# Designed miniproteins, single chains, continued (5): the designs that were tried, part 13

Each design is a single chain, and the fold is of that chain. pLDDT is the mean over its residues in the fold that is shown.

## One batch from the design tools (miniprotein)

Design m16420
Fold by ESMFold2-Fast:
Structure m16420 (fold): chain A 83 residues (1-83)
Amino acid sequence: SSSQQSIQQAISLLQQAIDYARQGDLDRARQLVQQAIQQLQQASHIPDVRIAIGQIQQALQSPDSDTMARRIQNAITVLQRGI
């Protein structure tokens, strides 16, 4: 479905964001996270997607790469259960 495709695209973007966060490139990680949010908005009728968006928005406010990566990974876990 269109929603499943949007969720899969968002997971891919979030996994890339974790890689950039681990490399210390927080600006690029934040750009990828924002792109993932745009994809997830297309599936926001799904409750788990709304929960994940909230977690991802908190990830954008993270003070360091480890906190950002952890918060993004938590959102990926929620999204994977909803697929």
Scores: mean pLDDT 87

Design m16421
Fold by ESMFold2-Fast:
Structure m16421 (fold): chain A 98 residues (1-98)
Amino acid sequence: MEIDLEKLRRLVERISQNEAFRKALKRLGAMDAAWPKRRAGGPLNHQALLQGLAEGSPDIEALAEHLRADDLAGAGDLADPENLSPSALAGMLREELS
């Protein structure tokens, strides 16, 4: 799926404005394992987001870097740049939502 820059900008705004959304994505990246079905600020069930992340467009990579910079700098020890790549994150999200 080819993701538009406008959609990506909106997604970045949602992530930066919505703490629960950021926490959900950070949790998935940090845990690697399936994200439990919890009320952690609302369900993370964005099929379009997963498709966009899986495409690995330059815009998606910029978003992944933005998330990684925020989350890795604050997360501490177990954050690996390769584990937080857009493809790896999309894979984890797909596995959890499947």
Scores: mean pLDDT 41

Design m16422
Fold by ESMFold2-Fast:
Parts: structure tokens; sequence; C-alpha cells
Structure m16422 (fold): chain A 138 residues (1-138)
């Protein structure tokens, strides 16, 4: 019963994220906070299938956050990407590849800055290593 309730809440939040992302006046911070809650529910469920189905939407939300002039919003986008990569590394790779070259560079730089302060350094190192491989393949 709880698992089904969490799945329905995750589906509702994903629909909300899509609706909000279609409005260019929606703040990137708001989009990223909704995505953060979706990622939290996906971790609780142990199921990333809905995230994989919405990889392009997730990439657009992260890219919008990375290109926001607010440093807090940029950092929130990088943290959401790291959480996604920790949950599903294959999806993390797919989302990274969907980002523009400029957004890929910005994300890489932000994660390097976070390496010294993030409690899960191994997760940051794993994400950086994967991004380095994807960059080298260009």
Amino acid sequence: MERERLRREMERLMEELERLAKDPSTSATRLLLVLDEILRLARELGDTSLLRENAELIARVIERGLNDPDPYTQRLAALNFLRLFRLDPALGRRVFELLSAESQERLYALLQELRGIHPDRAAVDAALAEMERLRAAR
C-alpha cells in the first residue's frame, strides 16, 4: 500500500514538473525543488523506471538550472544531477549527453567544486570520471 502511494505521488509530481517546465516564467529553482522531491521518492521506491521514461524532461530542467544566473540554483542543479547519477548511473549518463556542451562544462566545474564539501566524495568522483569519459568521446 505505501509503495503504491509513493508511486502515485511520484507520477503526480512528474506531471506537475512537465506542466511547470512548459511555462517559461516558472523559476528554475522551483523546477529543481520538484525534481529533488521526485528523486527522493525514486530512492525510497528503489525504482527509476519513471525517471528513465522522462530523461529528456529531467535534462531540460537541469539545463535550465545550470544556466540560471543565481549560483544557488546552479548548485541545486548540480546536486540534483549527482543524486540522479547515484540512483541510476546509466540514466545519469543519458541526461549528461542530452545537455548542451556549455551546460556539460558548467556541470563538470560545479561538481569539481562540490568534491571538497560533499559528504559522498566517492559518488562525486564516480560522476566526474564518467563525465570525463563522455567528454573524451566527443
Scores: mean pLDDT 86

Design m16423
Fold by ESMFold2-Fast:
Structure m16423 (fold): chain A 57 residues (1-57)
Amino acid sequence: SAVEAARALDPAAADAFEAAVAAGDKIQSGRWAAGVVARSPELSEEQRRELGALAAA
């Protein structure tokens, strides 16, 4: 999954993202998702869209 790929590149940011999503904190989850995408160019376009969709949910 996109979260697993992000965790391999930045585990602290990915864990913070999952915690924010689980808490329903859309602002914090969006912030972490954007940060992971900016620092992890290895993520595919599909994985970037998946992280954005999870943050928006």
Scores: mean pLDDT 72

Design m16424
Fold by ESMFold2-Fast:
Structure m16424 (fold): chain A 70 residues (1-70)
Amino acid sequence: GMPASAHAYVVEQLLLVGDTVDRIIAVQREARAAGLSDEEIEKKVQEEWDRLQPELDARNAAIRAAYAAA
């Protein structure tokens, strides 16, 4: 079976990905509810991805550091 420490690392990575996906879905849904065009929705989704990248990089680095310290 998977080692507990490796399992914890993978779970944290998957939760990070899941949180990001949920945020993008929320932005897309809100934009659709506001009556934006498909092109405008795509622009908002791309803007949110660009905004989230530094946060994702920082959190991924923190997860890696925590795993290395464990």
Scores: mean pLDDT 74

Design m16425
Fold by ESMFold2-Fast:
Structure m16425 (fold): chain A 68 residues (1-68)
Amino acid sequence: TAEEAAAKAVEAARESGRLYAEGAPEEEIMKKQNEAVRYISLAGREDSAVADAAAKEATRASREAGGR
């Protein structure tokens, strides 16, 4: 469902931020960022509003997990 894809996008974004904060290799960070983008795209196929909300939440989650 769109909601399932949205949840996975937010989790992938949060994980990318966590990996960044831990100094993980860029390849691992990019893999999680790409997963987030793919899940947002999947959510958007079913419900664009859910995808828009997920994109905003993913950005917030990534920033919070990654620090500054």
Scores: mean pLDDT 81

Design m16426
Fold by ESMFold2-Fast:
Structure m16426 (fold): chain A 67 residues (1-67)
Amino acid sequence: MSVRDKVLELLRKRGEKGITLNELYEELKPFGFSKEDVEFAVETLLREGEIEKVSGEGENAVYRPKE
């Protein structure tokens, strides 16, 4: 599974409540993904319109699936 697919899976699991960038780092660390891999996946999903940023900045930024 790609880092992009794993990020999207976790975001869909949390749903409308969203997940912080820092929580994504923690959840994906056991799968061998770096912070840079996670950041790239988040930027890709935002560009594709699959997710949106709802609040916060930097590591505290909250992302959720686009409704």
Scores: mean pLDDT 82

Design m16427
Fold by ESMFold2-Fast:
Structure m16427 (fold): chain A 83 residues (1-83)
Amino acid sequence: SELLKRAALLGIRLAKEGEEKGTRIVEIDEEELAKGSSISKKTVSEILKILEKEGIIKRLSEGVYEVAEDAIEKAYKLAEKAE
């Protein structure tokens, strides 16, 4: 599934961003993410729901998420499900 592959790649990216910034709290602007990825805002919303369901991220408030400590491992497992 293209959606699952995109979700896995975003999960890996968010985990790396957290490591680089020294925090697991990330801000996600759905409009900026949609523009940067050349996808619809609806597709971004679906990707974020998949990441929440898989336990890769947890929504704390509007546009603010906590990335799981094992987000990279979970994202790779999600990529395997996409094949």
Scores: mean pLDDT 82

Design m16428
Fold by ESMFold2-Fast:
Structure m16428 (fold): chain A 69 residues (1-69)
Amino acid sequence: SMMDHMRAMVEQSVANGQSQDAILASFEAGLQIRAIGYEQDGQLQQAQQIKRELPGLMATVDAIYQAVT
């Protein structure tokens, strides 16, 4: 599931010595790059969906970090 993938990525990042701020910044940057890519390709609905879901996804990443640390 998406949750299992996010958890595995957070656990790996923690194991690699990344801070909470670094992990959150990395996930946010990745999502923003994805949204920009969709905008550049004219896929505005997909870009807007990422932007709309971004706060919820970031809250999920933060919650996973709290659960694994």
Scores: mean pLDDT 82

Design m16429
Fold by ESMFold2-Fast:
Structure m16429 (fold): chain A 80 residues (1-80)
Amino acid sequence: MVYSVVLRVASAEPIDAEAVREALEALGATRVRVVPDPRDPREAFVGFELPEERYDREAIRAALAALGVTVRGERAVPAP
């Protein structure tokens, strides 16, 4: 199946939406959307889809951590 994943993320620096998208796409993510918080560019919501066999929570967090981005919240549900 495919998971629809939504992350709430934060960084010490303004979030580079392009770098986040590229990192997630490298893990097999599709339909990646990065929505910066309009009041704080260091916070964002990130939505994407991943096949179940590619859904590795630790790999996702590690890839984002390499960009200085911390996951503060996560929701993953089967995609419709």
Scores: mean pLDDT 83

Design m16430
Fold by ESMFold2-Fast:
Structure m16430 (fold): chain A 89 residues (1-89)
Amino acid sequence: EVRFMSLEESKKLAEKLAEKLGLKKEDVERILKLLEEHPGEIGVALAVAIVTGGGGSKEDAEKLAEELKKYRKKLEEKKKKEEELLKKL
């Protein structure tokens, strides 16, 4: 299966965010998976619900959702740039 992040990269990001937000690593990993599977507002809303349910603040949940959206968008843009480069060659 193709993912926007490698397993190692998602684990490392989850560890860093869990430490920063005081959340469980497992909860952050679930958020990353949900954002990949459910793009758009549904994925973000689920991420916010998991963070706030895990003892994080609403503000922390919003920051996490924003960072994850930006990271995913960068990966999608990188993939598009590679495809465009191949078309020009």
Scores: mean pLDDT 64

Design m16431
Fold by ESMFold2-Fast:
Structure m16431 (fold): chain A 70 residues (1-70)
Amino acid sequence: SPEEQLLAEQVQQLRDNGVPEDVIAEFAARLEAALKIEDGKERLQAIGALYAEVHRRTGQKLFVVRPVAP
């Protein structure tokens, strides 16, 4: 799935940018849980909140994926 590929790329980018492996592993696990949320709105809120927290704690900015909505 494209979402799974995006997740893998985000994890690799964080690692290449020198983010500690422990932080990456914890973030990846939490992001996987968020991606399993079936409700699209709740899923985006969870992902957005997690990205904001990661940025605040590590200084790393992650790409944000929005659902296709006109």
Scores: mean pLDDT 71

Design m16432
Fold by ESMFold2-Fast:
Structure m16432 (fold): chain A 63 residues (1-63)
Amino acid sequence: MTEINVKAVAEQTKESDGKEALSMGKFAADAGNFEMAEAVAEASDPETSEKIRKILEERKKKE
């Protein structure tokens, strides 16, 4: 079910600057869409990816 949405977000992340990618990942995590946030992290630069993953870990812990 997530194949199209995850793929679309990953493609957009690759074409975006790291700042935009971080914003998208954070927005997805804040919305509780951890699948999207993970996909954005996977498609991002290592620095941006690690920041998004830390946000995900914090959100999951607050669950």
Scores: mean pLDDT 71

Design m16433
Fold by ESMFold2-Fast:
Structure m16433 (fold): chain A 66 residues (1-66)
Amino acid sequence: SAEREELIAQAEALNRAAVAQYAADHPEVPAAFLEALLAAEVARIREEAEKNFEGFRERVRARLAR
């Protein structure tokens, strides 16, 4: 479970960084919309990790290796 929580945290950090960059590049987009989008993605990340941990782990590791 520690490995799962660590990988979820890494996936969340990647998504937060991407949303922050998009917000900086697109100041016209409402912050509330981006916050809602990030919250929905974080919820999906957690569900995916719980339902298919092996596939989730492979995807997160592949993204971190870039």
Scores: mean pLDDT 80

Design m16434
Fold by ESMFold2-Fast:
Structure m16434 (fold): chain A 99 residues (1-99)
Amino acid sequence: MEEKLANLITAAGILTSAAALYAEMGRVDEALQAVDGVRGIADEILKLLSERLSPEEVEKLRQRVDALIDGMTAAARAGDAEGVAQKGHELVKLLSEAA
């Protein structure tokens, strides 16, 4: 795995943990800000992967990423810390396996 991809995947994991913690604390605005941070990192990872994956593979990954981020957002709004963590960890695993 390239060092830049590894660092971005690690950052996504850290922000996922922060989002889950904020959701558990009832800090919905901070949880949503952390989820937005995860989205930004996922977009950067997809851009790097677009250099070595086909456009069709990148689009399939984007659709799965968007679904997981939407799930994290819904869980954060509901104060569902476990849901935020689960969807975020699924996202990190998906991106790690694609890298």
Scores: mean pLDDT 87

Design m16435
Fold by ESMFold2-Fast:
Structure m16435 (fold): chain A 71 residues (1-71)
Amino acid sequence: SEQLKAILVKRALAMGAASVADFEPAALDLLAQAAEGDLRKALNILEVVWSLRNGKPITAALAQQVIALSS
């Protein structure tokens, strides 16, 4: 949902992201879909991708890798 994506962006900003540009749009879609509307699940996946981003924007490829590991 758009609300879940907005919450993910807001959480990333609180963790040190400069803007929504730190997310590839497809990555936000993947994180929201993998969470299946579960905010806690979405935030857990976000924290892992944020740790693994290595100072770079969160890409769809990184999101897919983390989702695969969290299954």
Scores: mean pLDDT 76

Design m16436
Fold by ESMFold2-Fast:
Parts: sequence; structure tokens; C-alpha cells
Structure m16436 (fold): chain A 103 residues (1-103)
Amino acid sequence: LSPEVQKLKQEIIDYIKSRLTDEESIQRNIDFINTFVEKLSSRLSDEQLKEVLSLLLENMKKNPSASLYELMLESAESLPDKEVSEIVKEVIDEVLKEFGLSS
């Protein structure tokens, strides 16, 4: 991952830690983000991935009561590039399935 993408990922993780109080939920959300970024990095360019993560972080800050899943989906739907939006939605579904199977 580029340094910019790594920085955005870390800012998202830091925000999760600042908002959640239970260690188990914090860890699950961190694992979800790590898996999400890894899968997206194989399908999107660094520039596209940076746009996705920037939108996610902004939406997280604007709506701290929403679930990570809802925020990810909202971020995907707000993306101007429809091909990128569809890839993000596919990755969200894949990560959600893996998360549900590993919990």
C-alpha cells in the first residue's frame, strides 16, 4: 500500500478506537477494515483506494452513530465512478461474509 493509503487506513482505525468502548467490537471493526483494504488494493489503483478510504473516514466523522457496514455502503454509493462503486460494494459483501464466518 502507498504511504497515503496506509495513513488513511490508520486514521480510520484510530477513529474506530476513539468511538467504540468494548475491545471485542474494536478488534472486529479493525479486522473488517484490514480485510476490506487488502481486498480493495487487489482490485483498485492507489488513487481510487485513497478516494474510497477518504470518503469512508469523512462519513464516519459525520455520522458516528452509524454502523461501519452502513458507512461503507454509503461511501460506495456516493462514489462518482460507478465501476469503482460496484467493486467496493462487491468487496463489502465479500468481507461481510468472511467476517460472519470467522466470528
Scores: mean pLDDT 80

Design m16437
Fold by ESMFold2-Fast:
Structure m16437 (fold): chain A 100 residues (1-100)
Amino acid sequence: SLVDRLKALALRTLDEILAIVREHMAPDSPAMVEIEEVVEEAKKRIAAAKTVEEVLKIFNETVGKISQILYDYNAPQEMIDRVKAVVHRALEEIDALLAS
């Protein structure tokens, strides 16, 4: 279903963001802990979501929270740019799925 495809895309995107963050941050850093908590909560909410609108809302809220954490903890620009690229690609893939 479209919902299942969007859930899979959202979950893969969050895992890719987490992989980038883990390359740049110590596992016990406050920023890393907050991002892992945000991602784990988002995964639970995505799993429970029943509509396209719910998946998109959770994904957008989660990306916003991650961006705010990276900003608040003064993350390296290279990390921010890589995360932005992953998010941009995911949004393009979401648009393609919704147009199908």
Scores: mean pLDDT 89

Design m16438
Fold by ESMFold2-Fast:
Structure m16438 (fold): chain A 106 residues (1-106)
Amino acid sequence: MAPVVLSPEQEERLRRAVRVVRDGLTEASKIMADEGLIDLGSGESGSDLIGVSLEVEARLQGIDAAIRWLEESAESYRKLAEEGKIPKEAAEIEVEAYRRAIELLR
């Protein structure tokens, strides 16, 4: 089982996408911590883990699979906000981070 070989351009776009996702989720975690839903440190660790998950998906399944994973994740956060499970403002930051990551990978 060999990982997908990414071009140097795809590698650069993936690194930028991971950073955008991590930074956006870290900002959203501050809102969730202020609402008492998470500890801030747990949100920062979660943001790093999601960034790693995106990189792993891209390297194992390719860029198109990574884009699909980001689209599904954005929809999940939007649904959580609609159900009142997370603050709308936090979900909007998370969805925007995923949207920007998708644009970087295309």
Scores: mean pLDDT 81

Design m16439
Fold by ESMFold2-Fast:
Parts: C-alpha cells; structure tokens; sequence
Structure m16439 (fold): chain A 92 residues (1-92)
C-alpha cells in the first residue's frame, strides 16, 4: 500500500499512532519496505524519536525535520515537482 505508492513516485501523508511502540513498529516496517529507494521522509519536530530517525537513515531514507505543517507542504511541492517520492507524518 504505502510502500507501493511511494515506489511509484507518489506523495503520501500518513497519520501516525500516538502510542510509541505502535509508531516505531510502523516506521520500522516502512524503513524495511523502502530500503535502498530514494524516498524523502518528512516529520514535524517532536513527533518522531531519534531512534526511529536513525533507523530510517540507516535504510537510506532522507529524513527532514520541519517546524510546521506549512514548511512540510512547501517541501512536498518541491519533491512532487522533482518527481521524488515523499512521506509526511502527522500525529493523531
């Protein structure tokens, strides 16, 4: 699903669980599915742990922290113009 859309160069917005273990499990699964792919992962400051960020970076995923939803939207427009897959994380 999400992995297939990202591999097709689509932009995906994902609402992440508030519960830390469920969120980390979801992000680990995404990192495994996207390993070796040029995917950009955008998250709002304070929503993802450093451990999760390190796992994504080790999978070869570019990770960008943003301070606001507006900054995330601006980056998404740029990545979409470049036909680069991007994933945006929102909190519940």
Amino acid sequence: DVVEKLLNGEVVVLVIPKETAQRSSLLDDLAKGLKGKDVTFIYLKGTVSQTDIDRLKRAGIKVIEVDSREEADKLLEELKKQKRPALVLLTE
Scores: mean pLDDT 73

Design m16440
Fold by ESMFold2-Fast:
Structure m16440 (fold): chain A 84 residues (1-84)
Amino acid sequence: LVELLEEAARLDLQGKYKEAAEQLEKVNKLKPDALVYAYLGKMYLKAGDIDKAIDYAKKALELDPSSEIAKKVLDEALAKKKAA
């Protein structure tokens, strides 16, 4: 688990956002968590996958409505979807 989170962080630092998201999806399969969903949304947003960013941010907010990370991801993703 820790190794998957460390690899996701390393991939994010390298700008490999989609690969980082894939590692976070493996973490989420082992332990679904609002924070993991929020970071999944953030990684897909950085990767340009706006629809997945919206989906994961919404899932994070369903589990934790107070998630500031998920709220920011959803707001930015919806703004980009409207512009596209």
Scores: mean pLDDT 79

Design m16441
Fold by ESMFold2-Fast:
Structure m16441 (fold): chain A 55 residues (1-55)
Amino acid sequence: MIPYSELSEETREKLKEIEEEFKKRASKAQTDAQFQAVLDEATARANEVIEEHLK
């Protein structure tokens, strides 16, 4: 797996956008279940961006 420091600037920017969306959605989560759903969605999206970079 490619180290974080070797990710392109474009990939890093996409990951930063996902993090910002996560923060906004997580701030309105009122239960552990809602927080977990937001976390799972953000994690899946981040993994997809990283996989696209590796292809």
Scores: mean pLDDT 74

Design m16442
Fold by ESMFold2-Fast:
Structure m16442 (fold): chain A 78 residues (1-78)
Amino acid sequence: DELKKKLLELIKNPDPETLKKIAELAGVSVSTVENFLRGTRYVSQETADKIIEALKKVFNFKGSNMDLLLLIHEVRSQ
């Protein structure tokens, strides 16, 4: 679906402007957002929750934080 495609693009071929917007909304660095999305470095649960909330706002996602986190993990493994 549309959200899964947007998440796949964000993880595999991220638009710098979109990453910056997410980072600003989450109150973290762009590098932290990238590390979270790729799963390449430890990100605290508090920081992960901030990024998930920012992603929910950017993509207008109305599901739970856990639902979005599971989608991100699924897309990462593809």
Scores: mean pLDDT 80

Design m16443
Fold by ESMFold2-Fast:
Structure m16443 (fold): chain A 85 residues (1-85)
Amino acid sequence: PEELLRRGEEAFRAGDLTTAAGLYGEALRLSIGRDPELTRRAIEGLLKILETSYALAGYEVTGVEISEEDGVPVIHLEVRPRPAP
């Protein structure tokens, strides 16, 4: 799982959001219910990708809600059109 997080960070820095999302998602899948710290880091990576993707599309993330159902984190995002820079 640590290797997947490292590779995800490298892909994100390279601008390969699709590869980064896949690697963070795999790290989450392997750590969920087993390693809370790795799960948290994988979720943070995925949130960063989502925020970046929405920003590139002209939106901003205005709210993040995290809930837990059956030991699985569920993430809800609020987005809106970005105000002019």
Scores: mean pLDDT 74

Design m16444
Fold by ESMFold2-Fast:
Structure m16444 (fold): chain A 85 residues (1-85)
Amino acid sequence: PLTPEQKEAIERAEKIFEENRDYLVKKAEEQLGDKELAETAVDIAKERTIDYAIRNPNLTDEELKKIMEEAVEDEVARLKALRAQ
């Protein structure tokens, strides 16, 4: 079972994603040229951020937001590499 700290970290990460989803999708779409691909990249970044929050439940909201933004950037870079760009 998850600890109370892990549950709180998941809830904070999900809230940060919901508040920033449209912004992140727009940024990813600008780089990928494909809205559906951008939405997929953001969804994968959400899952990665939640996994990170579970492993590191003492992260601040600012740190979680930074990890989320970095996760989106990493996923965009991965998708670009897969397209041989």
Scores: mean pLDDT 84

Design m16445
Fold by ESMFold2-Fast:
Structure m16445 (fold): chain A 61 residues (1-61)
Amino acid sequence: SAMHEALRAGALALARTARREALSPLEVAGFLQGVAREMREAGLSEAEIAEVLREMREVAA
């Protein structure tokens, strides 16, 4: 869906910023939790949320 694609794009942009700024694991964990909450509120499935969070972790690493 367009909303899923937009939220995924925003999440990956945040992960790229975290990597560029060399944010701590605690700060990255906080962003992942915040993104998961926003995606649940937007109506994404747990499977869709898990996939985006996995991609965020890969980008932030």
Scores: mean pLDDT 84

Design m16446
Fold by ESMFold2-Fast:
Structure m16446 (fold): chain A 82 residues (1-82)
Amino acid sequence: MEELRKELREFIRKIKEELVSDEQWKKLSEKERYEVLIKVVDEAEKKFQGKFSREEIYYLAAEELDLPRIPYSLFLKIKEEL
């Protein structure tokens, strides 16, 4: 289990780096940062199908991207507005 979580965290970091540079990330609005988070979660869910729930991927991705740890239910409402 620890090894799978490590692989998931490494994958999250890799996808974020492919989507935005550290310099670009600092210039993004809160809305744009959540759009990146959504893309990271979607790609991680595809790769880790059956190994992690989307909610588990969301919390790990939010932590790795240093975003506020809002409840998943609230995040789903925000996603609908994006």
Scores: mean pLDDT 79

Design m16447
Fold by ESMFold2-Fast:
Structure m16447 (fold): chain A 83 residues (1-83)
Amino acid sequence: SALVERLRELTLAAKPAVQKEVEELKKKLKDAPPEEQIRAVSELMKRRTREISLEAGLSEELAEVNADFVGLATEIELELEYK
């Protein structure tokens, strides 16, 4: 759908800024346990995904579902990265 295409474009456009935020967050939490770092990054990704989804024109319900999915995917990815 056109909304899915727009969501993908906005996500791609935001990627460099979001990656920079993730990098800065990891630096701030360098002395924290890995689980706290993973949780903080996942929460950041959820917030940014929800914002981008709403900007793309998705409903609040769909934006929340997408944010939850991305948050879980981020948590899994980081656990694999830190192991």
Scores: mean pLDDT 85

Design m16448
Fold by ESMFold2-Fast:
Structure m16448 (fold): chain A 90 residues (1-90)
Amino acid sequence: SERALEAGERAREAARSGDPREAARAGSEAAGEASRPDTDPEAGLEAGRAALEAGLQAVRNSETGEEAALGAGAAIAGIGAILEAELKRE
């Protein structure tokens, strides 16, 4: 849970940097930590939301198709992490 929250905060920091590759990378890491079986649902939801936000910022700040694809991947992974966290609640 702590790792997921820390990864989420790093994703938010990367999103604020304006660097699409940093935002996509940090977002993907946050989604990965959020989706771990040992992550609490609340922490997973928080990190998943951070990953989605970072992924969307990466797409917004992208200058190439590769950067946009990396950002979209992070956003999709964030959505998956959110859904998995909700599943763990039910």
Scores: mean pLDDT 86

Design m16449
Fold by ESMFold2-Fast:
Structure m16449 (fold): chain A 87 residues (1-87)
Amino acid sequence: SMSDIQQMLQDIEKAKPELKKLKQQIIQALINGDRDAAVKGLEQLAELAEKAGDVVTYGVYKVFAEKAKTMSKEELQQEGINLQKIQ
């Protein structure tokens, strides 16, 4: 769910400063409606989680990236705005 995605981004942000910067870049890509940049950023988050041994977070970000591939520009923008408000 959207709430679960928001919680995961907050949890990663606390544990890994490099992921905080990447999270902010993903939010900006979503707000811009840039699907390709948002998907790429989410896949990079998944890879960083996997390298850190966080298999659960890896799986969640992979699912989010796949979902983002099917979202409209307007849906991506709304998701980015929602994530920015919770930051």
Scores: mean pLDDT 77

Design m16450
Fold by ESMFold2-Fast:
Structure m16450 (fold): chain A 90 residues (1-90)
Amino acid sequence: MSPMERRALEAVTEGSMVMIKLAVAKTIALKEGDEETAKKLDEEIDKVAEAAQAVADAIAAGASDEELEAAIAKLKEAVEEAKKKLEELE
């Protein structure tokens, strides 16, 4: 594995953990009848999943380190936005 591919795997691992947290938070919101919060959490799950898929697609396409780093940066941004949304629920 290249150093950039290792960074990609680390970013995807963090994204996966955040998606699981969002899914649990969404389930709690639905149980409490908060459909608006559940919808917002679902949108954050989609954003993180899309960014993670873009990282996987870049690796599969043999993208340059610069292109892969850009995809990783977008995934990290989506993860931070998702974390902020989770904090706003407390």
Scores: mean pLDDT 85

Design m16451
Fold by ESMFold2-Fast:
Structure m16451 (fold): chain A 88 residues (1-88)
Amino acid sequence: MSRDATLALTVFTVTLSSVYYHDRINAPQSVRDEEIRRLEEAMRDLIKKADRKTVQKFLEEVRSVAGELSPDTAEKVMEVVEEAEKML
């Protein structure tokens, strides 16, 4: 809702899109692993800056996207989601 929360949401969305794109083009696993690490950092920033309700709403979208990823990438993305839920 604040400016900082909006920026954190934008960064997280862009990072998630990057994970999705690299998974779709079957990028090297090292590249995909780095994108997932960046996603974890963006998630932690989002939790600090956004309201709980906003974070929960966005986690629903992440779960939806995870259903479209390869199994290995989906598992790692869901670990990020589970860690975020523990912080809420």
Scores: mean pLDDT 80

Design m16452
Fold by ESMFold2-Fast:
Structure m16452 (fold): chain A 98 residues (1-98)
Amino acid sequence: MIPSEATRRALEEFRKEFEDVGVEEVSEEEWTAGPGGGMAFVAESLSEHEVVLAMVVGDEEGRVRAAVGRIRVDRPVDLRIEGGSSPELLRIAREALE
């Protein structure tokens, strides 16, 4: 699979796992990464019923946007998953959760 398709598929699998989720709050920040468009995400459990998700999108000019959301889930969850089209975008996604 191509990296961007793998990232999109991972996000779809995450949404399918928690279909009754709502995003309660989002913050958005800009970072600078090396050139190359792409996407990355990191999701981890804060509690049995809360997940934090960082989503990062990079453009061909090396500009990066990151959004962090907190998601409540109806079923108990204990997860830590990540995926991305580049190591730099993954690093930014991990840093966004810190």
Scores: mean pLDDT 62

Design m16453
Fold by ESMFold2-Fast:
Structure m16453 (fold): chain A 92 residues (1-92)
Amino acid sequence: SSARMKALEERAKALGADEENVPDEILRESLRLEALAALLGLGMSREEAEKMIEKSLAETFRLIAEKFREMGREEHARKAEELAELAEKLEE
């Protein structure tokens, strides 16, 4: 339930929702969940995925994009690059 709500808020923002309606903490958590799902789908263990995400969300999405390109999944790679840019803006 909570994860679905965060995904809906992020999608609402992408469709022109006011940024005040989607706090940075919600966006960061949505990106974290997307990264985790992608890494698990690529065959990474949950433990390894969590460690990579903790180090950097932006670098994690760049790695995901590289893996999708290696598999010939160009549209998935492009989406991962876009999420890396969003994560980079949220990382200090």
Scores: mean pLDDT 74

Design m16454
Fold by ESMFold2-Fast:
Structure m16454 (fold): chain A 61 residues (1-61)
Amino acid sequence: MTKEEAEKLARDYAEKLGLTPEQAERASGMARAALDNGIPPELAEEVAKKAAESVKLTDDL
C-alpha cells in the first residue's frame, strides 16, 4: 500500500464519520505516520480507520 492510498482511506473514513476537512487531514497524517513506521499491508486499512476514529474521539473532548 502506498502512502497516498493510506491517506485516501483515512479521509474516506473521516468523511463517513462526519468529520471536518481539517479533522480529515489530521487522520490522513496519522495514517501516513503509521506507514512510515513499517505497518504490514494487511493492517494498513485498519490503521487508517482507527486514525479517523481517534480524531473523532478527541473532538468530543
Scores: mean pLDDT 74

